Designed miniproteins, single chains, continued (3). Designs and how they scored, part 97

Each design is a single chain, and the fold is of that chain. pLDDT is the mean over its residues in the fold that is shown.

## One batch from the design tools (miniprotein)

Design m11573
Fold by ESMFold2-Fast:
Structure m11573 (fold): chain A 62 residues (1-62)
Amino acid sequence: SEEEERKLKEFAEELRKKAEEYRREAEEIRSRPMTPEERLEAEILEGMAALLEGVATWLLSK
């Protein structure tokens, strides 16, 4: 139904916004010389962003 489609779209948009936030945090970390710990943090944030994008894509592909 249109209601269910709207809810899924809104949820997917929320996930994509969170993914963009994580990517921005990772970019901020990478904007400076990094320690090994900071590199790991950036990699984790990038991985979380990729996961959320994947979930959003899956929800919209149903």
Scores: mean pLDDT 86

Design m11574
Fold by ESMFold2-Fast:
Structure m11574 (fold): chain A 60 residues (1-60)
Amino acid sequence: SHMIYGAKAELPEGVELTPEQRKAAEERIKKANEYSQKAKELLKDKTPGEVGLELQKELA
């Protein structure tokens, strides 16, 4: 997924995907954006290292 400073991750424009592949890609992008928001919340009180450990526990 591609993230720009202050922007959400999005599907690349003009990419040719089957409906199945498009849904899978959109699901992954939604998850990435959700984790990005969660990381911002955690960074208010924690170091980047601690935030990484918290997010890693959710992925494992």
Scores: mean pLDDT 64

Design m11575
Fold by ESMFold2-Fast:
Structure m11575 (fold): chain A 68 residues (1-68)
Amino acid sequence: SMKNEELIERIAEITGADPELLRESMRFNGMTSGEDIGRMARTLAQGFEARGAPEERIRRLRELAEEA
């Protein structure tokens, strides 16, 4: 499975977020496991899909969730 650090970096890349702020937000919410990171990626994918974001972005987030 992909390492947690790499998962966070890839989520940040896909979403345009700052990886340091993303990591800080996750720690603040107690989300420190690969399972938690995967759940976040799935939640982000669902949110992007609901807003009509590009299918490629949604696909990449769903793939990351499976790697976690």
Scores: mean pLDDT 80

Design m11576
Fold by ESMFold2-Fast:
Structure m11576 (fold): chain A 71 residues (1-71)
Amino acid sequence: MEELEEELERLDKELAELAKQPVTPENIRKEMELGVRALKAAVELVVKRREELLSISPELAREELLRIAEE
């Protein structure tokens, strides 16, 4: 999980640096590539978080899901 968070932070920094550069076709391509990688990492992080929560305590996971549904 920490590795995925670190990867997302790295990708965010690269995107921020790229945003300071002029808009060119190559920079747009780089931005899209980084965006796709960030989305994949974010999805993986959410999946892993859910799996860890379910592994620790199915009871607590159930209560948390009910709380989210009520909000």
Scores: mean pLDDT 71

Design m11577
Fold by ESMFold2-Fast:
Order: structure tokens, then sequence, then C-alpha cells
Structure m11577 (fold): chain A 77 residues (1-77)
């Protein structure tokens, strides 16, 4: 159950990562930041349920960094 739920969270993380990139390609920085933030949360949940999934840990870090960078850009104008 936990492993299956971790896989579901991982898939959601990937989906939000894709949406984040799509929003970024369209120039929608606030939407991109929100999607990358959600991706990071789901990858983090996946990693917590399945600590052997090091990819989930790395993707959570990447997504969080992307969200933070975009949030900083938005805040500074």
Amino acid sequence: EKKKKAEEYYKKGVEFMEKGHDALAQGNLPEAAEYFRKAAEYFEKAYKLDPSNKVAKTLAEIARQAAEALEAEIASG
C-alpha cells in the first residue's frame, strides 16, 4: 500500500512538473511557480513513503529550487 501510494505521489509530481514547464513556456511565471511548488510537495511525499526512490528526492529539490527562483523573480518585478 505505502509503495503504491508513493508511486501515485511520484506520478502526480511528474504531472505538475510538466504543467510547470508548460506554464513557463507560455510566460506564465506565477502559474509555473505554483505548479513547481506542487511538484516538489508530491515528490517529497513520494520520497517519505519510499526512501529508496532517490530520484523523487532529487526532483523535489529541483522543483523547489525552480519554484523559489520564479517566486523571487515575481517578487522583484
Scores: mean pLDDT 86

Design m11578
Fold by ESMFold2-Fast:
Structure m11578 (fold): chain A 89 residues (1-89)
Amino acid sequence: MKELATITGADGRRRTVLTDVTGLSVKQIAEAVARASGATVTVTGSDGKVYTAEANKDAEIPNGVLPLALAASRLLRPGETATVTLTAV
């Protein structure tokens, strides 16, 4: 299922990207985004589930969330805190 992901950095800058979260938990999404950006990321799923992940070099980045991971790596700086809110389309 495709969802809109809105990334908000600690400075209030925002980016929205379309991502495919089919079969992925908020844990897997948070870990992927944290790994890609180096930030500590809190993801809120469209179902209201929340997970916070710190950057982990060993975390997997699933193909479906590559657009989100790339956007996060460009918007966020290592060591920041950020949020990602998922909205069903």
Scores: mean pLDDT 84

Design m11579
Fold by ESMFold2-Fast:
Order: C-alpha cells, then structure tokens, then sequence
Structure m11579 (fold): chain A 100 residues (1-100)
C-alpha cells in the first residue's frame, strides 16, 4: 500500500539522518530529511489527485509539511542548533510510525 511505502521511507530517513548526524554531516542529514519529505508529500499528492488519499496519509502529509517548514526556517542556523532540530525530528518520526 502507499502507507506501507511511506512508512518504509520514514524508517530509511530515520536510519540515514541518524548515520549522517553521527558522522558530523549535519547539512547532509538535513538534505536527506528534505529529500525524503518531498518524496512522501509527492506520494500523498498523487493519492489525493486519484481520490485515494487516506486519513493516515493526510495525517502524515500534515506532519511532513510542519517538519519541512521547521527545517527550512532553520537552514541558516548554527550547526549545533540544526543537529538538535534533526534529532528532535527523528524522535517525532519514530513516534509517528508507532501511531500509524
């Protein structure tokens, strides 16, 4: 299902963002997060256009939009603050998976 595809993308994002942060590559971690969010929002957009959008996909799309906006508003923040934001996003994403 499209929800299963989205969950897999979120799990892959959590793993890759965590690895990038552990390597000290904060900007790379941010790029991975934004790229994955864009893919998830595109899946939700396609489902909406086909009249197949589920309540879970609406909930996820809202979450992903809020996370994207938080990342974009912090694009010029100090490295430490960007890393802390990305760690919080990873924790929020883990909770999101548990709620679906």
Amino acid sequence: SSVDEIIKLIEEMIEEVTKKLEAGDVDGAMEVALKTIKKILEIARKAALEGKLTEDEIYIARFMTEVRDEIESNRNAPKKEKAELLRKIVEKAKKLIDEI
Scores: mean pLDDT 88

Design m11580
Fold by ESMFold2-Fast:
Structure m11580 (fold): chain A 84 residues (1-84)
Amino acid sequence: LAAILVLSLLSILVTLVFIGFDTFVSRRLLHSEAVRLLRSFLLGMLAGLTVGGALSTPTGLAYRVAFVLGVVSVIVLSGVLIAL
């Protein structure tokens, strides 16, 4: 129970950090369509991670799927950061 709560809080924290970073990058790349598309895409994936955390049960598949989507969002963000 405590471990699940900690993982849920960590997922929320990671989501907030990525949202903050995306907002910061968007401010630097004003009127960038690529940044707007990336922001929408990442927010969707991070929302999936937080929903997975909120719905997490000891054997919940939803949390694992949400975690995988979160990992994919990190890879995409890293790719964009390298491309910039």
Scores: mean pLDDT 56

Design m11581
Fold by ESMFold2-Fast:
Structure m11581 (fold): chain A 80 residues (1-80)
Amino acid sequence: SNQQKLDELKKQAEEKLMEAAEYLGRGDYRKAAEKFREAAKLYQQASEIAESLGNTKESQKLKQWSQTLLQEADWLEQRA
């Protein structure tokens, strides 16, 4: 179902954020940035599914999270 796909994409994004946190703890800013970009892509895909389900508020929130993670990734790459 579309709801199941949405939930799975959100879970995958959370897993990427956990991986990013591990790399940040090791001082590996480049790999942390890669994981933030992967999470951002998953949240963007999740936002599109939320929109297809008519959940505009969730779609907007997921899109905002994606954009924020891309900004964080850019910041981390500048420090790598």
Scores: mean pLDDT 90

Design m11582
Fold by ESMFold2-Fast:
Structure m11582 (fold): chain A 62 residues (1-62)
Amino acid sequence: DKIVEAAIELNEKYGAENTTTRDIAEAAGVSVGTVYSHFPSTAVLVTSANLIKIGEEIDEEL
């Protein structure tokens, strides 16, 4: 979905520490409430995006 896509792109470009629910909502073109309605928590969304893109090891930032 576009929310997951936005989360993945922001994590790739700025890192998880600089990616907030508001940033994801803005990038996806939806409200913060809409993001929350799709996922029970932002942590689940960020974790899913990171698992898809980073793989087994997070080596680019660390």
Scores: mean pLDDT 64

Design m11583
Fold by ESMFold2-Fast:
Order: structure tokens, then sequence, then C-alpha cells
Structure m11583 (fold): chain A 55 residues (1-55)
């Protein structure tokens, strides 16, 4: 349902905010690469869910 999609998007946005905060910390180059990949995957999933919500 649209409500379930919005709730899932909100949860993924909260996870993005958490990972973005981690990037602001003193992390290793290896950790930066891993965090960047997780952030990209979350952004892609959010975009897909927003497209589904718009349809």
Amino acid sequence: TPEELRARIAALQAELDRLGAELGKDVTPEQKVELGRRIQRLQDEIAALEAELAA
C-alpha cells in the first residue's frame, strides 16, 4: 500500500542519515568505500520505491 511504501522509504532515509553521519567521522579509506557502496544501494532502493509510489 502507499502507506507501507512511505514507511519503508522513511526507514531507508533514516539509515542513509546514519551512514552519512559515519562518513563525517574519522574512518579508514576501506570503511569509506564500504559506506559509499551502502549509501549508493540505499539511494537506488529509495528511488525505486519512490517510482513505485508515483505509479
Scores: mean pLDDT 82

Design m11584
Fold by ESMFold2-Fast:
Structure m11584 (fold): chain A 55 residues (1-55)
Amino acid sequence: SAEDEVRALAATLPPGVRAFVLAELDRVRQERPEELDAAARSLRTFIAQYQASLA
C-alpha cells in the first residue's frame, strides 16, 4: 500500500523529517482514514522532492 511505501521511505530520512511524515500519516489515519491513501501518495511525493533537493 502507499502507506507501507511511505513508512519504509520514512525509515531512510533524518529523524526530524521522519517524525513529521509519520505524525502526518498517524494524524490522517485518526481524523480521516478514508483520505489515508491520498495523503500517503502526497507524502511519497514530498519525500521524493526532499531527497532530490539533497542531490
Scores: mean pLDDT 83

Design m11585
Fold by ESMFold2-Fast:
Structure m11585 (fold): chain A 85 residues (1-85)
Amino acid sequence: MAEQVAKELEELAKRYGDERFLELAEEARKAKTLEELAEIQIRLAELIAEDERLSEEDREDARAFLAKAETTMEAFKEKVKAAEA
């Protein structure tokens, strides 16, 4: 999983010429949990949402993903905490 996400981020870095995608790729390789990988995907969506070089459609899709991912991530964190109790 982490290596696949990192490779996709490296391809985005080549496509857009943006070093922030390469930074996320390195973080993805260091990610040890699904939660860490999800945080990296959220940061990717944040970069896309703020990138004025992308179409408004792509930025809106990224913002929609962020809203959904935030809700999903909080639900996941709560379930993990409940399981530890």
Scores: mean pLDDT 69

Design m11586
Fold by ESMFold2-Fast:
Structure m11586 (fold): chain A 69 residues (1-69)
Amino acid sequence: MESRALARAMGHAFALGYRGASEEEAAEEAVRLYERELGRPLSEEEREELERAARAAARIGRAAREFDE
């Protein structure tokens, strides 16, 4: 089920951003986690979409950290 694997990958990217990891680190880890859940490598299109989403999730995580005084 793709939505469950995607939710886990996005949640992980958010948590990494919240902890101060870079967008690149969050994107790399999200791809790794999602590929592991699917049991296959991502296509170039899937990788681009997931990396873009993961970088956004990490940015939101950092913003949440700043807001959470």
Scores: mean pLDDT 80

Design m11587
Fold by ESMFold2-Fast:
Structure m11587 (fold): chain A 81 residues (1-81)
Amino acid sequence: ELKLKSPEAQEYLDKGKALEAAGEYEMAAFYYVVAAQIAEKAGEDPKLVAELYEKAGKAFEKAGRLEDAKAAYERAKQLLE
């Protein structure tokens, strides 16, 4: 599973996973976005940051937030280049 350099980013990722498991998809997506932003600022591998945005996109889709999902996937794509 994803292991991040930043303990703060890891905490948001872990909380996001717990929220997703509870069916709280919208909140899970926001936690994944925050985890991605903290990880990126901490100098994490862009591939791992992209995976966090992909998790956010999938959670936004499950929450019915299709425009937010598209934005998250587009950001992940930009990071992978």
Scores: mean pLDDT 88

Design m11588
Fold by ESMFold2-Fast:
Structure m11588 (fold): chain A 58 residues (1-58)
Amino acid sequence: MEKAVALKDVNVDSPAVVSFKKGEILEVLKRYDNGDLLVRNKEGKVGLVGESDVEIIG
């Protein structure tokens, strides 16, 4: 299972973007051609993040 670590805090009130805290582990569900990732946070919310906001692990 591919994972990513949040590099910074993100707190966005948007249905398309997931909020997370620096150091949070996110599950990577899909990678897009533009570099964006579809991830799931620890609360089960699914949304998009920029590749610069996270570091892929494993």
Scores: mean pLDDT 76

Design m11589
Fold by ESMFold2-Fast:
Structure m11589 (fold): chain A 64 residues (1-64)
Amino acid sequence: STFTVTVPEGWGYGGKPLKAGEVITEDSILVIEFPQLAEKVVGKTLAEDYESLYPGDEIVFVDE
């Protein structure tokens, strides 16, 4: 299964690309920009590729 996290409003970044199959770490741009997401996303695997992220974008993770 998968779960989705919406990029919080008030932030905008192009960052480096994120790839499907990569595991989110504490050094990932998502956690650096949105520390409040750390417990939810650290150790989770990306389901899709992302070239850039902006507020309101949805990020899909594998639910394992």
Scores: mean pLDDT 74

Design m11590
Fold by ESMFold2-Fast:
Structure m11590 (fold): chain A 132 residues (1-132)
Amino acid sequence: PARLAIDVARMLAKQGRAELAIEYARRAIELDPSLKAEALNALGEAYYKQGKFEEAIKYYDEALKLDPENAAAYNNLGEAYYKQGKFEEAIEYYKKALEISPENHKAYRNLGETYEKMGMLEKAEEYYKLAE
């Protein structure tokens, strides 16, 4: 089933098995084209784990063109920009994720880490508290 293939792709990406994660995400698109947005987000996650941040951004952008309400894809896009040192862009995407999903504790934590990297420690503490 296509959704199981996406779940397996995300699990494999978290384990650093990015090449296998890519295969499962591609398989999900073949099995059910209606899950293409979710599968593209999973592809982005797999490329992110390989350190291929430019490719990850490309797939997250494609996922968001199909599903603009995907809070997880916005948070992932922010993480990819953060890894490139593009902190202002990362903040914009984390805030967009929170507009869609205000209870996204991971996005609050990511905002805290980003403000900390920018030397804005008081702002970082505020977002870390919201991540609890």
Scores: mean pLDDT 85

Design m11591
Fold by ESMFold2-Fast:
Structure m11591 (fold): chain A 84 residues (1-84)
Amino acid sequence: MMEKVELAREVTQQLVEENPELTPAQASFALQAAGLALTEGPEAAREAVRRAAEELRRAGVPEEEVERLTRAALEAIRLAEEAA
């Protein structure tokens, strides 16, 4: 558990270093996705990201922001899958 949390942080840090334009909100969303991928598996994490995106759209978040959040999360899931 603790070790997977640290790995999720390392994966997110790598993503931020590779994408310095990421906002704190995008980095936080990516961290949650990486954590889910490491604890529940990448398929469950992708499903959670899809559900979160639908909730954001219903809440009135602009589609372009939902796309940015989703891209950051999916890249974090890929990095977590590669690191595991």
Scores: mean pLDDT 79

Design m11592
Fold by ESMFold2-Fast:
Structure m11592 (fold): chain A 93 residues (1-93)
Amino acid sequence: SYAEEIKRLEKLGKEVVALALVQELKRGAPDERIRELARVLGLSEEEIEEILNAPSNEERTDLAMIYLIRKGYPVVLAVARLLGREDLIKRAE
């Protein structure tokens, strides 16, 4: 039960980091900050470079949300739905 509780708390912590990545991308945070958060979330170096090479903060944010939905972060899927971003959900499939 203790090991299961720690896994649950780690999962919740990663959901918070996923939301932090989305918000930092929207606000135009520095590339190093984006790399730090994305690595914690288990994004590959290739996925991180694709995000950073996107031409705008909006496109960086959209691409990151797609990758996070694909990795199975439910909070990012919920945010996409709440924002009416069905396009991102479809692209993640």
Scores: mean pLDDT 87

Design m11593
Fold by ESMFold2-Fast:
Structure m11593 (fold): chain A 74 residues (1-74)
Amino acid sequence: GPLVWEPTPEERERIKRAEELLKKGDEYFEQGKYDEAISYYREAIDVLSDSRTVEANALLIKAAVGLVAAENKK
């Protein structure tokens, strides 16, 4: 099984992609472009949907919070 204390290479790639998507979502949110921010937050959630790590769960929470915040700004 791929679960010692460290993520697998595949999991690290998913986390990296999710971090980049979350960063773009945050950048659009700061610009007041809430529809674009929502799109990136949703993509980050999708990328992490099958992830089982603590790191992925932290990013999922951040993306979900960003999504709710952006939806409330529309």
Scores: mean pLDDT 80

Design m11594
Fold by ESMFold2-Fast:
Structure m11594 (fold): chain A 89 residues (1-89)
Amino acid sequence: MSPLELLREAARRIAEIATDPNVSKEEALQRAKEIFEELKKRGVITDEQYEEALKRLEEISQLPDDEFRDALLRFVAELMRKVIEELKK
């Protein structure tokens, strides 16, 4: 898969877990962290972008469940936009 395809799939997966009422906040946070680690391993995001993602996840993890899910969706949209700019051919 291309880096853009990997990024879009990751964003879709995070959106899916963020909007799934059967996925707990703790599970969503863990899954998002695993997805960002995978993107780093695949070279889609840099070590710096990965560290920033972990910091943002820690910040939004302090929010109530409802606000956490909304914040996670916004964060993923912003990260996707930023990384796409860098990967644009």
Scores: mean pLDDT 79

Design m11595
Fold by ESMFold2-Fast:
Structure m11595 (fold): chain A 60 residues (1-60)
Amino acid sequence: MEDEMAVRIGELAVERGTGRLSYAEIAEALGVSRATVRRVARRMEAEGWVEVLPGEVRFV
């Protein structure tokens, strides 16, 4: 993923020791809106990096 925010979401998952992060958790940690998180999560899903679930992402 070329998106800088996608890298930061990946780093957050590693930092928290989890393969799943909620949109609210990501938005709070990165200081962005939930709409921005949803947009980035959809791009990450298109690349095969994550599965988008209701209100959260799962790294695959």
Scores: mean pLDDT 77

Design m11596
Fold by ESMFold2-Fast:
Structure m11596 (fold): chain A 61 residues (1-61)
Amino acid sequence: GEALKKEAIKAVEEGDDEKVLEIIKELVRNGDYEDAREVISYAAEQGHTELALQGLEILKE
């Protein structure tokens, strides 16, 4: 996951919530749970609370 994580962080900065969620799903599918958590944490830190909550739901499922 490092490349996918960097892509997701850029998508957060661009406000592309759909792309962020797609990348989180891909990270989880690949077993990259730590990278997925870092993306979710970054979204929360940037004030994207709803996006972060949606990401956490993907991580739990």
Scores: mean pLDDT 83

Design m11597
Fold by ESMFold2-Fast:
Structure m11597 (fold): chain A 64 residues (1-64)
Amino acid sequence: SEEEREKERQLTIELFVELARTTEKILEAKKKGKETGDEEAEKKEIEKILEEHKKKVKEIKEKF
C-alpha cells in the first residue's frame, strides 16, 4: 500500500540522515586527531560516536 511505502521511505530517509551525521562526526574526530597527534583520544571519540550511532539506529527502527 502507499502507506507502507511512505513508512519505508521515511525509515530509509531517517537512516541515511543518521549515517550522514555519524560520518561527519567521525571526520571531525579524525581531523582533530591529526591536529593534536593524540591517537588514543581520537580512538575513544570514534568509539563514542559509533555507540551513539548504534543507539540512534535502534531508536529510529523502533519508531517504525
Scores: mean pLDDT 87

Design m11598
Fold by ESMFold2-Fast:
Structure m11598 (fold): chain A 77 residues (1-77)
Amino acid sequence: MKKAILRTIGLVLRAIGLELEAELTGKIEEAIEELEEIKKELEELLKEVEEDEEVKEFVEKALKRVEEAIEELKKKK
């Protein structure tokens, strides 16, 4: 369980970094592709943590944050 939280934090930090790089470099399509992979990893984690409501909620919030990041970058395309 605690490993899932740490993995989720790592994925969110990577997503934030990708958003910032896309804003500065204009490489939006590459950032979207990498964010879609992060989204898939968070969806897998969500399935693994279904039995722990607190961890599940944490992963769901992270997934929503990454989905919002993808949509914002797509608007700039």
Scores: mean pLDDT 80

Design m11599
Fold by ESMFold2-Fast:
Structure m11599 (fold): chain A 75 residues (1-75)
Amino acid sequence: SEEEKKQFIKETLLKIGELLARARASTDPEEQQRLIDEIKKLVEEANKKYPDYKITVEVEVRADGKVYATISVEK
């Protein structure tokens, strides 16, 4: 149903937000990369499951360790 699709996308976005918060809190570059890779995997899986929803996540880790992200959803 459309409600189930919306709920899935909402839950996916919440998980992405949690992983981004963890990446921002981390001082370990390897942990930051692992968390970013997990975010990319969640995006790929969500886009595969509901291809009419276009989730885009751009993540940048700057030299000072700060994590910047842009997240968009289109249908």
Scores: mean pLDDT 83

Design m11600
Fold by ESMFold2-Fast:
Structure m11600 (fold): chain A 94 residues (1-94)
Amino acid sequence: GSMSEKLLEELKKEAEKVKNAKTGEEAMKALKEGEKLVEKLKSVTKDKELIREAYEILAESAMEVLKKAETLEQILFAIGSLLRAIGDILDLEL
């Protein structure tokens, strides 16, 4: 098994934690771990398709955090994470 496949599986687990989070704080914590996993993934692979999938998962997680956000900090973090993910996806198409 590749390290990139393992990191993508770990990212999907953090995305599931975001989806199942009962509070904005729990959701934001899982989103932060997801961002770290995407940075690790980018350090071990140049596969644009795999990196795109990872950013799509991160964007979906950011939207879920935004739905669950209870504080301005959580809203701003979710919006920032979403914009970063979309920007990086667009850069992959160029």
Scores: mean pLDDT 88

Design m11601
Fold by ESMFold2-Fast:
Structure m11601 (fold): chain A 80 residues (1-80)
Amino acid sequence: REKQRTLQEIFKILGDFVNGKISEEEAEKKINELKEKLSPEQQKVVNDLFKEVKKNKKDIEKVERLLEEAAIKLEKLLKE
């Protein structure tokens, strides 16, 4: 329940970062704070996702697909 809300907040931050609404530094700080509330498995997915998003920020289509794939993976982890 609270984990699902935390994941939604992380995805909002990543979306804001990709859309240029917040800086990479701001996104990193906020994501790191929220990650502390996640399981180690969820933290790994978020870490891998943010690393890939930073590397591919200029490729919006690729970033959007990375976000969608990670969302599906994280939702499955929420189901146990």
Scores: mean pLDDT 78

Design m11602
Fold by ESMFold2-Fast:
Structure m11602 (fold): chain A 101 residues (1-101)
Amino acid sequence: ASASITATVERSGKYIIKATNKGDLPVGVTVKDANGKELGSAVVKPGKTAEIEVEVKKGDTLTVTVTAGPGSGTTTVEVELIDAETGEVLWKGTLTVTAPA
């Protein structure tokens, strides 16, 4: 299973997607633009944090998707979208994903 968020950026430049896996399942994190083009991805192991840096233009929409890796159960991932220049957190929240087996 997967969960996602979307956010529109108001400034051109670099943004950091910070994903912290608080659960016991590995997850894949993928960042895509409005056209579905992959801008970056990472695998985040249990208890670890990954950062994905993307370069975007003002008005671009980013979709961050967290997908459960192999295993059984549920994991919780904290996701932040951060402006790399200003340090402003545009979005911060928790995504929950469940592995089917």
Scores: mean pLDDT 81

Design m11603
Fold by ESMFold2-Fast:
Structure m11603 (fold): chain A 101 residues (1-101)
Amino acid sequence: DPAVRQEILERLRKASDVSDGLLEYLVDLALDGTDVSTAKIGLATAILELSRAGRRDLALENADLLVELGASPELLRLLAEDVEESDKEVAEYLRELAERA
């Protein structure tokens, strides 16, 4: 449903400043509607905001939880791209996790 997709897009854009690529991936997770997909969205946005706030240790902890939930290599790579300007070490860790998955 295009109207539902647009509502999710607008809500995610208001909640966090994310790239178009990551935003589209998070919208597809939201449309899946599972508890696991909802948790992946929450962890991905938390990693971004914690990295931007300089909370590296918490961002890395949430990255490990995101992988335990079965995050795809594509999600981890898209998230790393958005994190890179805020925290390069978190971005590098996310890329290492993507390569191991």
Scores: mean pLDDT 81

Design m11604
Fold by ESMFold2-Fast:
Structure m11604 (fold): chain A 93 residues (1-93)
Amino acid sequence: ATAEERIEAAEEVLAVDPNNGIAWLRLGEAYFEQEDYEKAIEAYEKAIENDPKLAAIAYKNIAKAYEKMGDKEKAKEYEKKAKEFEKETGADV
């Protein structure tokens, strides 16, 4: 499937189940493939809001998006958050 097809598929899932964290994660991944990093970050943040178990992977993807955008400081910040959520599911520190 193309990135555009994946966006459409995720949007169809979210139209029926807007709290589906995995669908938000997939939407973010598809936007990342299209190099729409701002929309990717927004979708990843929604994934965390709806499924805290996705926080580690979503923060890693947010860090990668910031790296692509040239924001190395935020990329490092979110990489640290991702590692903290790998150790503890409820807190950044």
Scores: mean pLDDT 83

Design m11605
Fold by ESMFold2-Fast:
Structure m11605 (fold): chain A 60 residues (1-60)
Amino acid sequence: MEEAYEYGYELGKELAEKGYSEKEILETVERDVRARPGATPEEVEAAARGAKEAWKEIKE
């Protein structure tokens, strides 16, 4: 996935299905995106937003 939001959503969904907490998911996603060469703060924020949506949908 090339879009930061979509990447964060998919990774967030996988981690939420495995039982990780919202905090753990956000920390993992933000760290992973931030570690990419050329990562912008906007991309990190978009990925975090995707992960939050995935966690919310799965946990209900």
Scores: mean pLDDT 79

Design m11606
Fold by ESMFold2-Fast:
Structure m11606 (fold): chain A 64 residues (1-64)
Amino acid sequence: MKKYLEELRKLINSDEIDMEKIKELIEKAEAAGATASDPEFRDVIIEYVARQIIRIGDEIDEEL
């Protein structure tokens, strides 16, 4: 479980977001017993969602 959370956190904190790999790591972490009640898993998911919102907003609403 922890190694999937570590990899997920690295991807989320990188300059680019690999959505496919993030999804795969989330699924593996869940299969290994990660739940929303786990603070580390929750924090990683919150960070992922925050970065997703920024990325989607930039793509949809951004006009230069």
Scores: mean pLDDT 68

Design m11607
Fold by ESMFold2-Fast:
Structure m11607 (fold): chain A 100 residues (1-100)
Amino acid sequence: SAAAEERERLLAELQHMIDKAESLGNEELVAFGREALEQLRAARSVREAQEIYVEAFAAYLKATLTDPELIRFAAELEKSRLRDPEAKALLEEKVAEILA
C-alpha cells in the first residue's frame, strides 16, 4: 500500500535523525525520535505517517540549527519531499513557531 511504502521510507529517515541525535549526545531528542518511530510503525495512512515524521523533523531542526536561513532551507527541502497537503501545512506551522 502507499501508506506502507511511505512508512518504510520515513522510518529510515527518522532512524537516521535518531542516530545523528545519539552522536550529538542529545538524549531528549533521541527519546522523542524513538517515541515518533513507534507511532510511525502504527501509521495507517500517508498523511498520518508524514504528520508523525514532520513532528520529529521539526524537533530535530529546532535542536540542531540556529540560523534562520538554514532552518528555512532545510524546511523547504523537506516540504518538497512531502506529498500530503496537511503534512506540508503542519511543517509550515512548526517552522513558523521555531522562527518566532
Scores: mean pLDDT 87

Design m11608
Fold by ESMFold2-Fast:
Structure m11608 (fold): chain A 72 residues (1-72)
Amino acid sequence: MEKIYEELRKKAEEGKALLEKFGKEWLEETIRAAREGPEAASAKVAEMKKIGDELGAAALAVASYIQYELAK
């Protein structure tokens, strides 16, 4: 029980930290790229989607949890 809980918590924290870093930096980089041209912005969006797919359920779970917390 303890080990399972710790593993889930660690993965959630790792996923959240990674999302916060990529989320903030990705947004700033995408805005910067958009100023250079829409094609550059599209490339940054595609890059984020690849990262999102790799993080998969972890990223979606964190986003859904935050949305639910804020919605109530």
Scores: mean pLDDT 62

